# Designed miniproteins, single chains, continued (3), part 73

Each design is a single chain, and the fold is of that chain. pLDDT is the mean over its residues in the fold that is shown.

## One batch from the design tools (miniprotein)

Design m10525
Fold by ESMFold2-Fast:
Structure m10525 (fold): chain A 62 residues (1-62)
Amino acid sequence: SDEEILQKMIELAKLLAKKKIEEKLGPEAEISFEIVDNKKVIGKGRLGEEEVEVEIDIPELP
């Protein structure tokens, strides 16, 4: 179903955001995600005083 596809796309976007954050801050970074209108995932990473933010777009179905 479109709903199942959307959920899998969101999970993939979260994994991509996590990968990008860990590349910048390392695996010990605290990571949180915000999903905006099911159109994008905003990943926020923090390690001590260091912060990074990444945005991954989710294609609209269909």
Scores: mean pLDDT 81

Design m10526
Fold by ESMFold2-Fast:
Structure m10526 (fold): chain A 80 residues (1-80)
Amino acid sequence: SEEVRKLAEEIVDRGLELAKKHLSPEEYQRLKAEVEERLAKVTSRDDVYQLVAYFVKKLLDLGKEELAREVVDIARELFS
């Protein structure tokens, strides 16, 4: 639904805005491309959970545990 897509877009927008402050330009551009590719495939609420899990995994792979936690917190806030 449009509402599910809007929810996913808000999580990605807020998460990437935080990531931009803590990543190099090259790391940020790669993360943005990978996360936005997943975002384009979101059609259900379950897809939103999978997108958040993917985003978190990518941040953890970059050693950004605090950013990963912040993305989880954003998702929890917006899912409520």
Scores: mean pLDDT 86

Design m10527
Fold by ESMFold2-Fast:
Structure m10527 (fold): chain A 83 residues (1-83)
Amino acid sequence: MWTEKAVEYGKKGDGLKAGEYAKKAAEYYAKQGDGEKASESGKKGGEAAAKGAKTGSEAAGGAVLSIGSGIDGALKSGKKPYK
């Protein structure tokens, strides 16, 4: 899936592709209304992209993390916090 491809390319040092697949993973789950999976995919893929690149995929990694974090925050803001 998109998240797995992002991690795979991150391990290979291809930060550009890692960031691209991480973004696609977050967007894919967001479109399905699964904000939790979108947030999780965004965080995992974004971290892989960030590790794979210092320059080329900085924007891609940051954008994916921002998308995932925003979705997670929106979901948790509307729900009661559990103990």
Scores: mean pLDDT 58

Design m10528
Fold by ESMFold2-Fast:
Structure m10528 (fold): chain A 77 residues (1-77)
Amino acid sequence: MELTPLQKAVLRALYELGPASVEEIAEKLGVSRSTVRRTVDELEKQGLVRRSPEDPEKYVLTPKGDEAYRELVEEEL
């Protein structure tokens, strides 16, 4: 998968935080909310993240997204 550094950072943030809002991800990464929103939209289109069923303001990793993040960590370590 061709993931940008920012897409990788968002996947990592969701892996570490669990269900997280755009605000929570932006705070963790030190980037703007608009940047995070655009990035999660891209990841959602790729099937790597989705809205949380418990809270539509929050995003979660899909099983595909969790797998993608684990493969990414394996390559970087």
Scores: mean pLDDT 80

Design m10529
Fold by ESMFold2-Fast:
Formats: C-alpha cells, sequence, structure tokens
Structure m10529 (fold): chain A 94 residues (1-94)
C-alpha cells in the first residue's frame, strides 16, 4: 500500500492528476483490507490526496466526499484510542 501511495504522490507532484488518482485508488483498496492504526492513518492520507487530485481536475463534489471519508477515518482512530494518529490525519487535511 505505501509504495502505491508514494507513486501517487510522485505523479501528483508531476501534475499527472488522473494517473495519481489511479495509484491512490489502488492504495486505498489495499489499505481497506488492513485494520491496523498505521494503515488507517495512511488510508486517511490517501483519501485526502485523492480529494486534492480531484480538486485539480475540477471535481469538487467528489473531492468533498473523500475529505468527509478521511474525517470519518480520523474519528474512528480517535474513538479507538489512537488520538495522535487521528490528529495527524486532521492536520494533513489542513
Amino acid sequence: AKELYEKGEKLFKEGKYEEAIKYYEKAIEELLKDDSPESKKLLGFALINLAKALEKLGKYLEAISYEMYALAIAQDLYLAGHEELAEEVVEYLK
């Protein structure tokens, strides 16, 4: 999952937003299979970066839905006792 996420970030920095989205989606698919707190944090980051790429393509409503999903992941982390990881997801959204 982390390698797919990092590939997405590289493509995003290159302005290849549609390709970045594909790698973020692949990372999200793998991360959804792992309930570890660290994987949930990375899931939040992947959802936020997917939203940012969608904003670059003018897909604002889709971007908002993924940002809301990332906040739900942060809330789940907080309620599970992983406050620091939840705060990292919220800070990354800002």
Scores: mean pLDDT 87

Design m10530
Fold by ESMFold2-Fast:
Structure m10530 (fold): chain A 63 residues (1-63)
Amino acid sequence: MQKALVVGKELKSLKPGEKVEVLLEDGSRYTGTVLSVDENTAIVGATGEDGTTLVAEIVGEVK
């Protein structure tokens, strides 16, 4: 599972079903949907323009 930062939102404010932008370790950005949230992390499913699907663990925030 890739690690990513959520863009423009607080991790604690995320809810399942919410649309978010994520920043991956390589600097690429994807729009995704929050799949699950716990106390410290969120899991996001994201799809690129080409239909490439990825699942990322949100480990922090960027603004």
Scores: mean pLDDT 78

Design m10531
Fold by ESMFold2-Fast:
Structure m10531 (fold): chain A 81 residues (1-81)
Amino acid sequence: MAEEELRKEAEKIAEELGLDEETKEKILEAGLGFAEKYGNLEVGKAYIRARAYLEAGDGKEEIEKARELVRKALGVEPEEE
């Protein structure tokens, strides 16, 4: 189930950003690893999105959102004063 969700996320974002299958597979594999390591699908999805936008050369805001989601899932919050 988790793999299917992450695969669909990778497929969707790769199609949206025009990424090739090799890049999509690499992003999916990394996302699966993160989701399994932290026991959280949200972390995997966030990583997939951040990596996809990085490969496309756009989306500083998407990268920041993904980083916040990863940190939140890991129990680490950035200082906000």
Scores: mean pLDDT 70

Design m10532
Fold by ESMFold2-Fast:
Structure m10532 (fold): chain A 75 residues (1-75)
Amino acid sequence: GLSQEQVEDVRTQLLELLRAGQDDDALQLAQQNVEALNLPDASGYTIGDEVLTLAATLGREDLKEQLLPLVTKPI
């Protein structure tokens, strides 16, 4: 299983790539780290929902659509 620190590293990198406009790199990182996208952090939030929200906020609709099938909330 992934450590919380590894999940946080993935989150930080994804948010930086999204803000920098590196959509292809952000999508590739997300695809390589699907497990991390769906694990809650110390506050109980998943990075999957966080990156989808940021992509929508930044107007990256195509990236949001490509990220959506990678995001699954734990039941």
Scores: mean pLDDT 78

Design m10533
Fold by ESMFold2-Fast:
Structure m10533 (fold): chain A 82 residues (1-82)
Amino acid sequence: LPPNQLAEKQASMAGAQFGVAMLGTSTYEFAQSPRVKKIFVPKNTPPQHKALIESLGAEVIEADEPTLQAAVDKAIDYAKAN
């Protein structure tokens, strides 16, 4: 089966106006993308990470649960509504 669902999600987010940020390496890549306007993060994401994402011009939307899955689900719901 295809090697990495994270890489597939990352490629999908690069083509969209929404992104879901993983803590660490991928967060800065998505925030710097000119197509990414909103970054969905898990609840309790460190405030310095949220501030850095906002400083790069993206809006930070915090999920209701402290899991990556909750951030993904919130991003999908947002995309369906918009």
Scores: mean pLDDT 60

Design m10534
Fold by ESMFold2-Fast:
Formats: C-alpha cells, structure tokens, sequence
Structure m10534 (fold): chain A 89 residues (1-89)
C-alpha cells in the first residue's frame, strides 16, 4: 500500500518539490508539499506528523546536494524527523 509522504522544500526548490510529489503519486503514494526554512523545519515536521504523514522527503536535486544551505536544511529535517518519530524517505 502507498505511504503518506510530506515533501519539505526550501522556497527556491518549489518546482523540485512539485516534481518529487508527482513522482511519489505516480508510484502510488499520497504526497503533500510543505514549504520550510532551517528556522521553521521543526514546525513543518510537526505539521506533517499531525496530518498523518508516514515519512518526510527533502526536495533536492544532485546539484543541490553540494549546496551548504540545502545540506543544512536536509540535516535539520533529518534531526527534526528523528525527534518526531517520522521516517525519512
């Protein structure tokens, strides 16, 4: 059965988040997109959990993986998801 996945994204990566959500839906999952920053990541993860998400996914491309701001955001999402008891996809 499909999972409910919350796709968290930095404002400049909204299109990447939309593409990730579309791919997840094509794979049989439910996907929502949640805009966040490093400062609001804990609130975004809490929102995902309250909405019944099974997992969170950070919207990024291979090029974005070398960006320090994107890395900091990803690491913040991983930490907040772990604290909230949510899986990371």
Amino acid sequence: AGKKIAVLYLPELEEVAREAAAALRAAGHEATVIRATVETVAEAVAEAKAAGADAVLVALTEEDESNPEVQEFRDAVLAAAKAAGLAVA
Scores: mean pLDDT 84

Design m10535
Fold by ESMFold2-Fast:
Structure m10535 (fold): chain A 67 residues (1-67)
Amino acid sequence: MAEEIAEQLRKMKEYLRELIEQGKYELAVRAAEEVLEWAETQPKSPEVEREIEELRELKEEAKELLE
């Protein structure tokens, strides 16, 4: 279900925020890339697309902190 996919993506965003807070930027970027690859294979809905967009933003933030 799309709402279950969106909820999973929200949990992954919390995990990525925790990694960023701990200074684990490289791991956060790799984890985000893996989750985004999975998410792109899932059925699209407005909720899922919004969570994917926010996850991409979080990945870019972690990548910027790494550089």
Scores: mean pLDDT 80

Design m10536
Fold by ESMFold2-Fast:
Structure m10536 (fold): chain A 59 residues (1-59)
Amino acid sequence: MEKLFEVAKEIVGEKIAEGIVKAIASGSGGRATGIHEVRKLAGEEAGKRVEEIAKEEGL
């Protein structure tokens, strides 16, 4: 989770990244919601990067 948080923080800022990481860690529905928020705020490439890191960390 630390790598996921650091990358999300660089993309959307620390406060928003905390919410996104918690959503992704909560399970499949929360994962989709968290990744969608990254895409909405920072674009498709940012959302894809966060999704790939979440998969690498087994989330």
Scores: mean pLDDT 78

Design m10537
Fold by ESMFold2-Fast:
Structure m10537 (fold): chain A 70 residues (1-70)
Amino acid sequence: SAAAEAAARRKRINEVSAASNLEMAREIDAQGKRKTAEALKESAEKAQDVGAEYQAIADQLRRNAALNAA
C-alpha cells in the first residue's frame, strides 16, 4: 500500500506539472511566441511519460492485490 501510494502521488505531481505547462504553452502560443510554447509542450510531454511509468507500477500493484484477495 505504501508503494502504491508513493507511485500514485508521483503520478499526480507529474500530471499537475504537465497540465500547468500545457496551459502556459497555450497562453504563450496565443501571444505568437511559438518557440517558447513548443519548449513548454515538450516539458509537459516528458512529465506525462514519467507519469505513465508510475501508472504502470500502480496497475501492477493493484493486480497483485486482486490476486491475493482471490
Scores: mean pLDDT 70

Design m10538
Fold by ESMFold2-Fast:
Structure m10538 (fold): chain A 55 residues (1-55)
Amino acid sequence: SLLENLAENAKDRRGGEAVAGAIAKDGGGSWEEALRAMEAGDAQALARMARRASE
């Protein structure tokens, strides 16, 4: 999915924030977790969150 691709490139703040926003929109309350993972550059965690949110 596009969200997985964005998560892979979430090491930059602009891309990471976009991914976090998409995950929060779809997954509900996980935006803080997504932002933390983005800030840490943890693309794998973001990809897992995106996968759960997209189902």
Scores: mean pLDDT 59

Design m10539
Fold by ESMFold2-Fast:
Structure m10539 (fold): chain A 69 residues (1-69)
Amino acid sequence: SFPVLSPDEARVLMVLAINGPQTTSEIARLTGMSKAATSRAINELEKKGLVERKGSYWSLTDLGRALAG
């Protein structure tokens, strides 16, 4: 089954797919979401195996890239 995404989770996934690895602050700025909402969405995407942390940056996993297109 494909993972079910909230609208916030889908927005975060899209900006990572289009713009590449980004910090939480950069994702928040580009999505227009609060830092709290952005961190929550990122944490849920990480639990789903769609994003991974590399130092200060978040990037898509292979599964995340496949789901995003």
Scores: mean pLDDT 86

Design m10540
Fold by ESMFold2-Fast:
Structure m10540 (fold): chain A 80 residues (1-80)
Amino acid sequence: LLELAEKALEELEKKGSYSGFFEYKGVRFGFYVGNGLGGRVLIIVEPVSGGKMLGATIPKEELTAEKLAETLKELADKLL
């Protein structure tokens, strides 16, 4: 997840958004990271099988690869 989070931050800086996939506890998730309003970054996670979707926002100045990786895990855990 950390390497994927690092890639997502690089793409966010270059393109303003990134979408990808990860596996967590045997479930495949899609995620989105994009620039939002007021200097915040929007993060969305959903199971590839469909159903519930969860989001979070983080101030861009607080967004690190570690923080993004932890946020992806927290959102995935809430969807399990």
Scores: mean pLDDT 82

Design m10541
Fold by ESMFold2-Fast:
Structure m10541 (fold): chain A 68 residues (1-68)
Amino acid sequence: GPIEKALEEIRKRVGEDGKISISTAARIIEKHLGVEKKRAIEVLKKYDKDGDGKITVGEAHMAILSLV
């Protein structure tokens, strides 16, 4: 479904650190789930516990579940 497609694309775009930028993750979420990018960014920031502007696939999954 849309959640699985979003997470698959996020997995393909993670860096060597296993993380993806919040901006890129938010764009992928908007593309597959129709959630406004600005809203997705706000929620993703709440799961960015380290404050580094990046999230893991697991954190993105939790954020997506909060948006649907």
Scores: mean pLDDT 84

Design m10542
Fold by ESMFold2-Fast:
Structure m10542 (fold): chain A 99 residues (1-99)
Amino acid sequence: SLPAVDVAPEDRAATEAQAREAEARLAAGDGAGLVLSVATDGRRILVFAGVAATREAAEAALAAFRAEAAALGLEETGSRVGEHDGRYVAVGVATARLA
């Protein structure tokens, strides 16, 4: 079974707005990114997914995500950059134990 997922209403609304903005930018051929914040099993999890026209831009977006996660006290648990259909996709995951 999937774990239970708790997201504050304002965080959910912000994430949905960010997803719509990302979809609009991707439809226009622009680069876009999305951050999802999830609290589950006494952990806070941040997931970043971004798409960019260049590998350097994708790596820069991932580096910015890492810096923000570290500033929030989260530890990176995984990251990657790959190429898909002439675009570059960056994914990062960071977690922290909730106090």
Scores: mean pLDDT 67

Design m10543
Fold by ESMFold2-Fast:
Structure m10543 (fold): chain A 87 residues (1-87)
Amino acid sequence: SAEAEARRLAELEQQAREAQALMEKAKAESDKVLEEDKETGLEKAEAILREARESLSSEHARRVFETLAQGYLAEMKKKLEAEKAAE
């Protein structure tokens, strides 16, 4: 029982690390498109993150990725709003 629980937790941790690694790659690609075009970059970043999420086979990995992606997009939206307000 306890050993089976430990193995399940290790599996979930591995799935979470897979999602985190994929998010780092998707973030780098998204940062690039946001740097190239501030007007359409956010929409392109959302598409990149959506496609990355769909490449994950595990529901747990997808949920971890979705949480990270939502945080990233919220941060980027705040930065874009701050830049627009400064103009």
Scores: mean pLDDT 83

Design m10544
Fold by ESMFold2-Fast:
Structure m10544 (fold): chain A 93 residues (1-93)
Amino acid sequence: SREQLQQQAQQLETQSQQLRDDADQVEKVDKGDIEKLMMAANLYQGVRDTYDQLATLYQSLGDQQRAQQLRQQAEDADKKMRDYLEKIGKLSL
């Protein structure tokens, strides 16, 4: 039902915010460059996947504008993840 999709969207929005907060906190902890970068990459992968799921749910609810905004946020998170993975690659040489 529409109500179930709205409830799922609300839960996923809460999860995406928690993942972003976790990513910001990892950046502040001195765990060594590679370990920090790996943790940040994994957290941004989670953010990307959550925004993609949210975009699909809002599209199903008929909110095309919010779905498009969420897809853009997922792409931004994917870019951050790839940037971190590239930095790890350079340090692993």
Scores: mean pLDDT 79

Design m10545
Fold by ESMFold2-Fast:
Structure m10545 (fold): chain A 74 residues (1-74)
Amino acid sequence: ADVRAHVDKLADEYGLSDAERQAMLRFADNAAALGYSQAQIKAIVDALAEGYVAAREYGIARPDSAPTLSRPEP
């Protein structure tokens, strides 16, 4: 609940979209599964929220290029 509340607060403060909020929640959930502390997750989502705002203010497209790794087909 704590991390989710923090993401909700960031979305409100920075005017993030629902998609951006959901992306941060997915990241937080995955990080928690990997054993990250709530404090570490909050620091990372703070940086992500600032990144979204900076990209928007500077007219830079948000980085959505996740490398897709796929085995070569036989």
Scores: mean pLDDT 69

Design m10546
Fold by ESMFold2-Fast:
Structure m10546 (fold): chain A 61 residues (1-61)
Amino acid sequence: MEEEEKAVRDRAVAELVALGIDPDTAEQMATFAVNRARREGKDPEEVAQALVDAARHDVHG
């Protein structure tokens, strides 16, 4: 596992938890996003940010 990808995932988890999402759920969501980004050749940071933005929009309504 790449250390940079772990850092991106850890940051996304922290942001999701700050939005009130359970840590286990946040870890699953962030891990899925980073793994998918790698598989598709996308920037893990951008995909993780999009995930956090989507969750933020969901929490707001």
Scores: mean pLDDT 77

Design m10547
Fold by ESMFold2-Fast:
Structure m10547 (fold): chain A 90 residues (1-90)
Amino acid sequence: MRREEAEEIARRVEERIEAETDKLIELGKAGKLSAEQLREYAEKLREQAEEARRAAEESEDPEVARVYEAAAEAAERAAERLLEEAERLE
């Protein structure tokens, strides 16, 4: 993978994860998602982060590895934000 391609993909993946996380938080604030449902989404994001981190470690292309690392970091940040919102809904 080319470096500029990897940087573009990483940016788009991060933006997508952040946008979906913002949407889930907004639904929580609106009372459309419970604290338990937000925790379930956070758990799924943590699973995705672990899978992405493994894919990065197994990648022979350093640029592909960087994309997976960026996705893992974004998913972990998203999970933390959802857990913080879940605590606020208690």
Scores: mean pLDDT 86

Design m10548
Fold by ESMFold2-Fast:
Structure m10548 (fold): chain A 75 residues (1-75)
Amino acid sequence: MEELAQKLRELYAALPDELDAAIEHIRMVLERQGAEAVLAQLRAAGDELGARLVEAIVAGAPREELRALVEELLA
C-alpha cells in the first residue's frame, strides 16, 4: 500500500512532462483497486495533491481542467 502511494507521488512530480501517461496510469490503478482504496492510500501518505487529482479524474473532469489543476498543484 505505502509503495503504491510513493510511486503515485513520483508520477505527480513528472506530470508536466508526462501528463497523458501519468493520468492513464492513475485511471488503470483506479479500475483495478477502486477509487476509494486509492484515495485512502493517498490520504494515509499525506498526498492531498494526489487525492484532489484522483477526485477530479473520478468526476470525469475534462483533460484541460486536469492539466490546469496539475499545473496549479505543482506551482
Scores: mean pLDDT 70

Design m10549
Fold by ESMFold2-Fast:
Structure m10549 (fold): chain A 95 residues (1-95)
Amino acid sequence: LEKWKEELLEQIKKDLEELKEIKDISEEIKEEMFNALKAVIAGDEESFEEHLKKLKELLEKEGWDSQEYVDILKAIGERIREALRKIEEKLKKEL
């Protein structure tokens, strides 16, 4: 599980760096997106909501459609939660 989390975090870093280059989003927006997804992987829902709020404020300040980006991150977060649940269930069955 820990190795999977580390590999997922490295992939997210690469995907967000590519998104920053393609969409010309700021480094601050990229960092808040990364921090939000890192919080989901850690199971820290409170931190995830905090980073989503900061991201929304940054996106609005920079003139982006904040709701579209927030909705995308929420969808990604839910996919991560589902993947984590499935992996944890498989690990419990092997014990």
Scores: mean pLDDT 77

Design m10550
Fold by ESMFold2-Fast:
Structure m10550 (fold): chain A 68 residues (1-68)
Amino acid sequence: MELVLLAVMKEVLGEEKPVIVGINGEPVTNPALGAATVLLAAADGRKIILKLVKEENDLSSVVEEREL
């Protein structure tokens, strides 16, 4: 699962190891659950808006919004 998630994130964002902090405007308190939601949406072709930070311990870092 981690390797598949990393591959999806590299493809979608062109970045390595972005941290998911929000899905459809809801804060994510469990990154693993957020990652699973992204994988399921990608497999199902659904649109999900993700809020991502590059540093997990710095929520003030750059936040990206990406639609799948």
Scores: mean pLDDT 57

Design m10551
Fold by ESMFold2-Fast:
Structure m10551 (fold): chain A 86 residues (1-86)
Amino acid sequence: NIKSLANTIGDAINSQNYDQAINAAVELEKLAKELNLVNLQNAASKLKNALLDLKTAVLNNEDTTVQRLKLENAAKELLLAIANLP
């Protein structure tokens, strides 16, 4: 369920559970691919990569400003892709 996975991603990001957010983004990307929803697949892939980059920066005690901005932009693209589903 696309909406359920999107909610799981949002909740996981808010609780800083990056592994749960990444896993849910991977499942959403896979589901979008199986359904041939190209825009949703691309948005989920960008979100997954933004989450991986943020997790890596956090683990390395790096400045996360750029990674957080990328995550915000990827989340906006995901919401737009979901809103434009057929």
Scores: mean pLDDT 86

Design m10552
Fold by ESMFold2-Fast:
Parts: sequence; C-alpha cells; structure tokens
Structure m10552 (fold): chain A 59 residues (1-59)
Amino acid sequence: TQEQADAAVAEMRGLAAEASRLLKEYNAASPEKQPELKTRFWEAAKRAQAAADEYNALL
C-alpha cells in the first residue's frame, strides 16, 4: 500500500542518517574507538540497504 511505501521511505532516510552519523563519529574518533564505530557503521549500512530492498519489493 501507499502507507507501507511511505513508511519504508521514512525508515530508509532514518537509517541512512544514522549511518552518516556513525561515519562522522568514526572519522573523529580515537584509534581505540574506531573499530567499534566501523562495525556499527556497517551494521547501520546493512539495515539501510535491507530497507531499500524492502521498499523495492513493495513496488
């Protein structure tokens, strides 16, 4: 439905924003913190991709 598509777009935007935030934190972080932030960034990026794939399935 259109409501499901709209919700999926909102979710994708939120996940993309979270991934962007984590990437900025990674670039500013100390070397000791970078591995944790790198892992969290990849997890966020995977969730954003999954949401995009779900949106495409609704079309």
Scores: mean pLDDT 80

Design m10553
Fold by ESMFold2-Fast:
Structure m10553 (fold): chain A 94 residues (1-94)
Amino acid sequence: SLEEEIKKLLDELLEALRNREPLEKILEIVKRLSELIKQVKDEKVAKEIEKFLKQAYMTALEYEAGRLSDEQYEARLAALEKQREKVIELLEKS
């Protein structure tokens, strides 16, 4: 259930970013994931999820601040989608 909950929230985070949802919505999902990863026993997996969350939050923050164009934001989303795939593979193989 922990693995399934993390996967679901990772997907919800990427969907919220793709939909350009408010920063407070992004932060809510990030905070929930940050609490769940404290229960992840594999420190390598936990650190990869933490890196993903930090990059996702920074992407949303920079976009809201007007520091990213739409094209730059789309490039950041593509990188986050690839990072999500790596996180899911680590969760499934651990």
Scores: mean pLDDT 86

Design m10554
Fold by ESMFold2-Fast:
Structure m10554 (fold): chain A 90 residues (1-90)
Amino acid sequence: MIEKVKELMEEAGKKLEEDIKNREHRQAVMSELMRQMFKEGISNEAISKVLLALNRVVNRAIKEDLSKEEFRKLWEEELKKVIEELEKKL
């Protein structure tokens, strides 16, 4: 289950970095991530943590006008934190 969360977050990050400034693209990626997590039976608590992390990283990337490489680094750091939190509790 945790391995699947990691896989889905990695896929979402790759899609987001393709066009981070495009609002419609961001919403599509977020909706697809949420749909896949529900399909895989991931808990509501885990989904909430992932979505909160996603919103935090995306908002920062837009506010600070981060490059694709800077976004990737920030997303990788946040992904690691989410996985560590899920391993401790879920």
Scores: mean pLDDT 80

Design m10555
Fold by ESMFold2-Fast:
Structure m10555 (fold): chain A 80 residues (1-80)
Amino acid sequence: MLGKLKKKAVKLYNEKNYSKAALIFNGLAILDQEIPSQAPKAVMALMIIGTEEEKKQLTKLQKLSNDKEKLIAELERLSK
């Protein structure tokens, strides 16, 4: 499950979908998963060129940090 999310995030990064990649990488970091080397660049891109709605998604993921199942479900939703 989490390995598939990592692969999806890397694929999104390679497709230059930095905002979605950053959100998934951030969620994986909250879940104490090893994050790929692309993650800092994706997060930087999100913070510079991301919309207010995309930035609000970062806050939403942080609020889900105490509910691992809901956090994983949100990351799966973002990966679609």
Scores: mean pLDDT 75

Design m10556
Fold by ESMFold2-Fast:
Structure m10556 (fold): chain A 65 residues (1-65)
Amino acid sequence: GKSSMVIDPSKPDFAERVRQHFNLSKTDESPLNLYVDGKPFPNLDQALTYIVTKGKPAVTVTLEL
C-alpha cells in the first residue's frame, strides 16, 4: 500500500519525522519505493538530499511497499 506525509525541511528533525511516520529503522538499508512530489527515489538518503536541495517550504513524501 501507499502512505504519504507533508514535511517542512526547514525543521532540524524532519528526517526523523519521515523515519517515524513510515516506521523506518536507522539501520534498515532495504530498498524503498519513495516518492518526493511524485519523483521516485530508491532510498531515504537520496530522497532527503533532493528535499533539502529543492528548498521548498513543504514537500509530499510517499512510501510504496
Scores: mean pLDDT 74

Design m10557
Fold by ESMFold2-Fast:
Structure m10557 (fold): chain A 75 residues (1-75)
Amino acid sequence: MKEIEEIQKKWENTYGVKLSDEQAVSIIVQKEFNLSIANSTPESMKKALEEAYKKYRKSDPKVAEITEKLLKKLS
């Protein structure tokens, strides 16, 4: 919840863009794992989402929930 809200507020204040929860989580994952368009394969994204799920499971269950949803979408 907290990390999603922080990213959503930052993007709304900086760029005037309202992010969905899935878009906010994608930005969090990209930022944490330095993902770029050049390495955005299904395999690299799945690995990054799995690591984000482990990291945020205790600290932000909402981020963990969205990463699990995105992982299921990739399968």
Scores: mean pLDDT 71

Design m10558
Fold by ESMFold2-Fast:
Structure m10558 (fold): chain A 93 residues (1-93)
Amino acid sequence: EAVKKLAEKVAEKAREQGREWLADQILKYGDDAVKALEEGDKEKAAQSIANLAGLGRIAVPEVRELFTKIAQAARDGNVEEALKYAKEAAEKL
């Protein structure tokens, strides 16, 4: 839920900037993360969330600190914390 909303909002910001390729990559990583979470694959979920957060820092530098926290939590294997920061980032967009 939180990851899907974040990916959609970040992709919208990338499209507003004329960066269609970036928007498509953001949505793909968002979809990959949602699928991994549904399958219970925490490692794939963490990788996809970290990739999404990396692109989010480029697309929306105004909330860069939250994307950095998402990426760090995901790398640490703390998917729950990554999802908490993803929700906060989505609410600020």
Scores: mean pLDDT 84

Design m10559
Fold by ESMFold2-Fast:
Structure m10559 (fold): chain A 61 residues (1-61)
Amino acid sequence: SEDLERAEQVALRAIVLETDEAVRKELAERWRELLKQYEAGKISAQELLDELERWAAELEA
């Protein structure tokens, strides 16, 4: 879906741009867990996107 593709782009960009190895590993793990929840039907594509917007806000702090 369009929301899923947008969410994936946001997550991958954050991971690729992160220079700290430990933080990059943590971001990759968070993305994996969100995808797992989405694939299990526990969250919608919109909820997945909303979670990634929260990550972006946390990274700006």
Scores: mean pLDDT 71

Design m10560
Fold by ESMFold2-Fast:
Structure m10560 (fold): chain A 84 residues (1-84)
Amino acid sequence: SMEEKKQFISEKIEELEKKADELHREGVRRVLAGADPQAVSAEVRAKLNEFAKKIRKELEEKFGIKFPDDLTAQELLEYLKSLV
């Protein structure tokens, strides 16, 4: 049903937002502990994009949702919010 689809998308939005928050908080802690800010930023972005890619594949396989090509994590989040 459309309600089940919207619920699932809402859960995936929450998962992505929670993952983004955790990775950014960990990144800040690492920088404060002396890690290179540029390297940490690149690692956080890469991890978040990989997580977003998994979410996109789950939605494509489960509901046949078609996504625009080459979405970043931020672009995927905005797209998913447009669907609920």
Scores: mean pLDDT 85

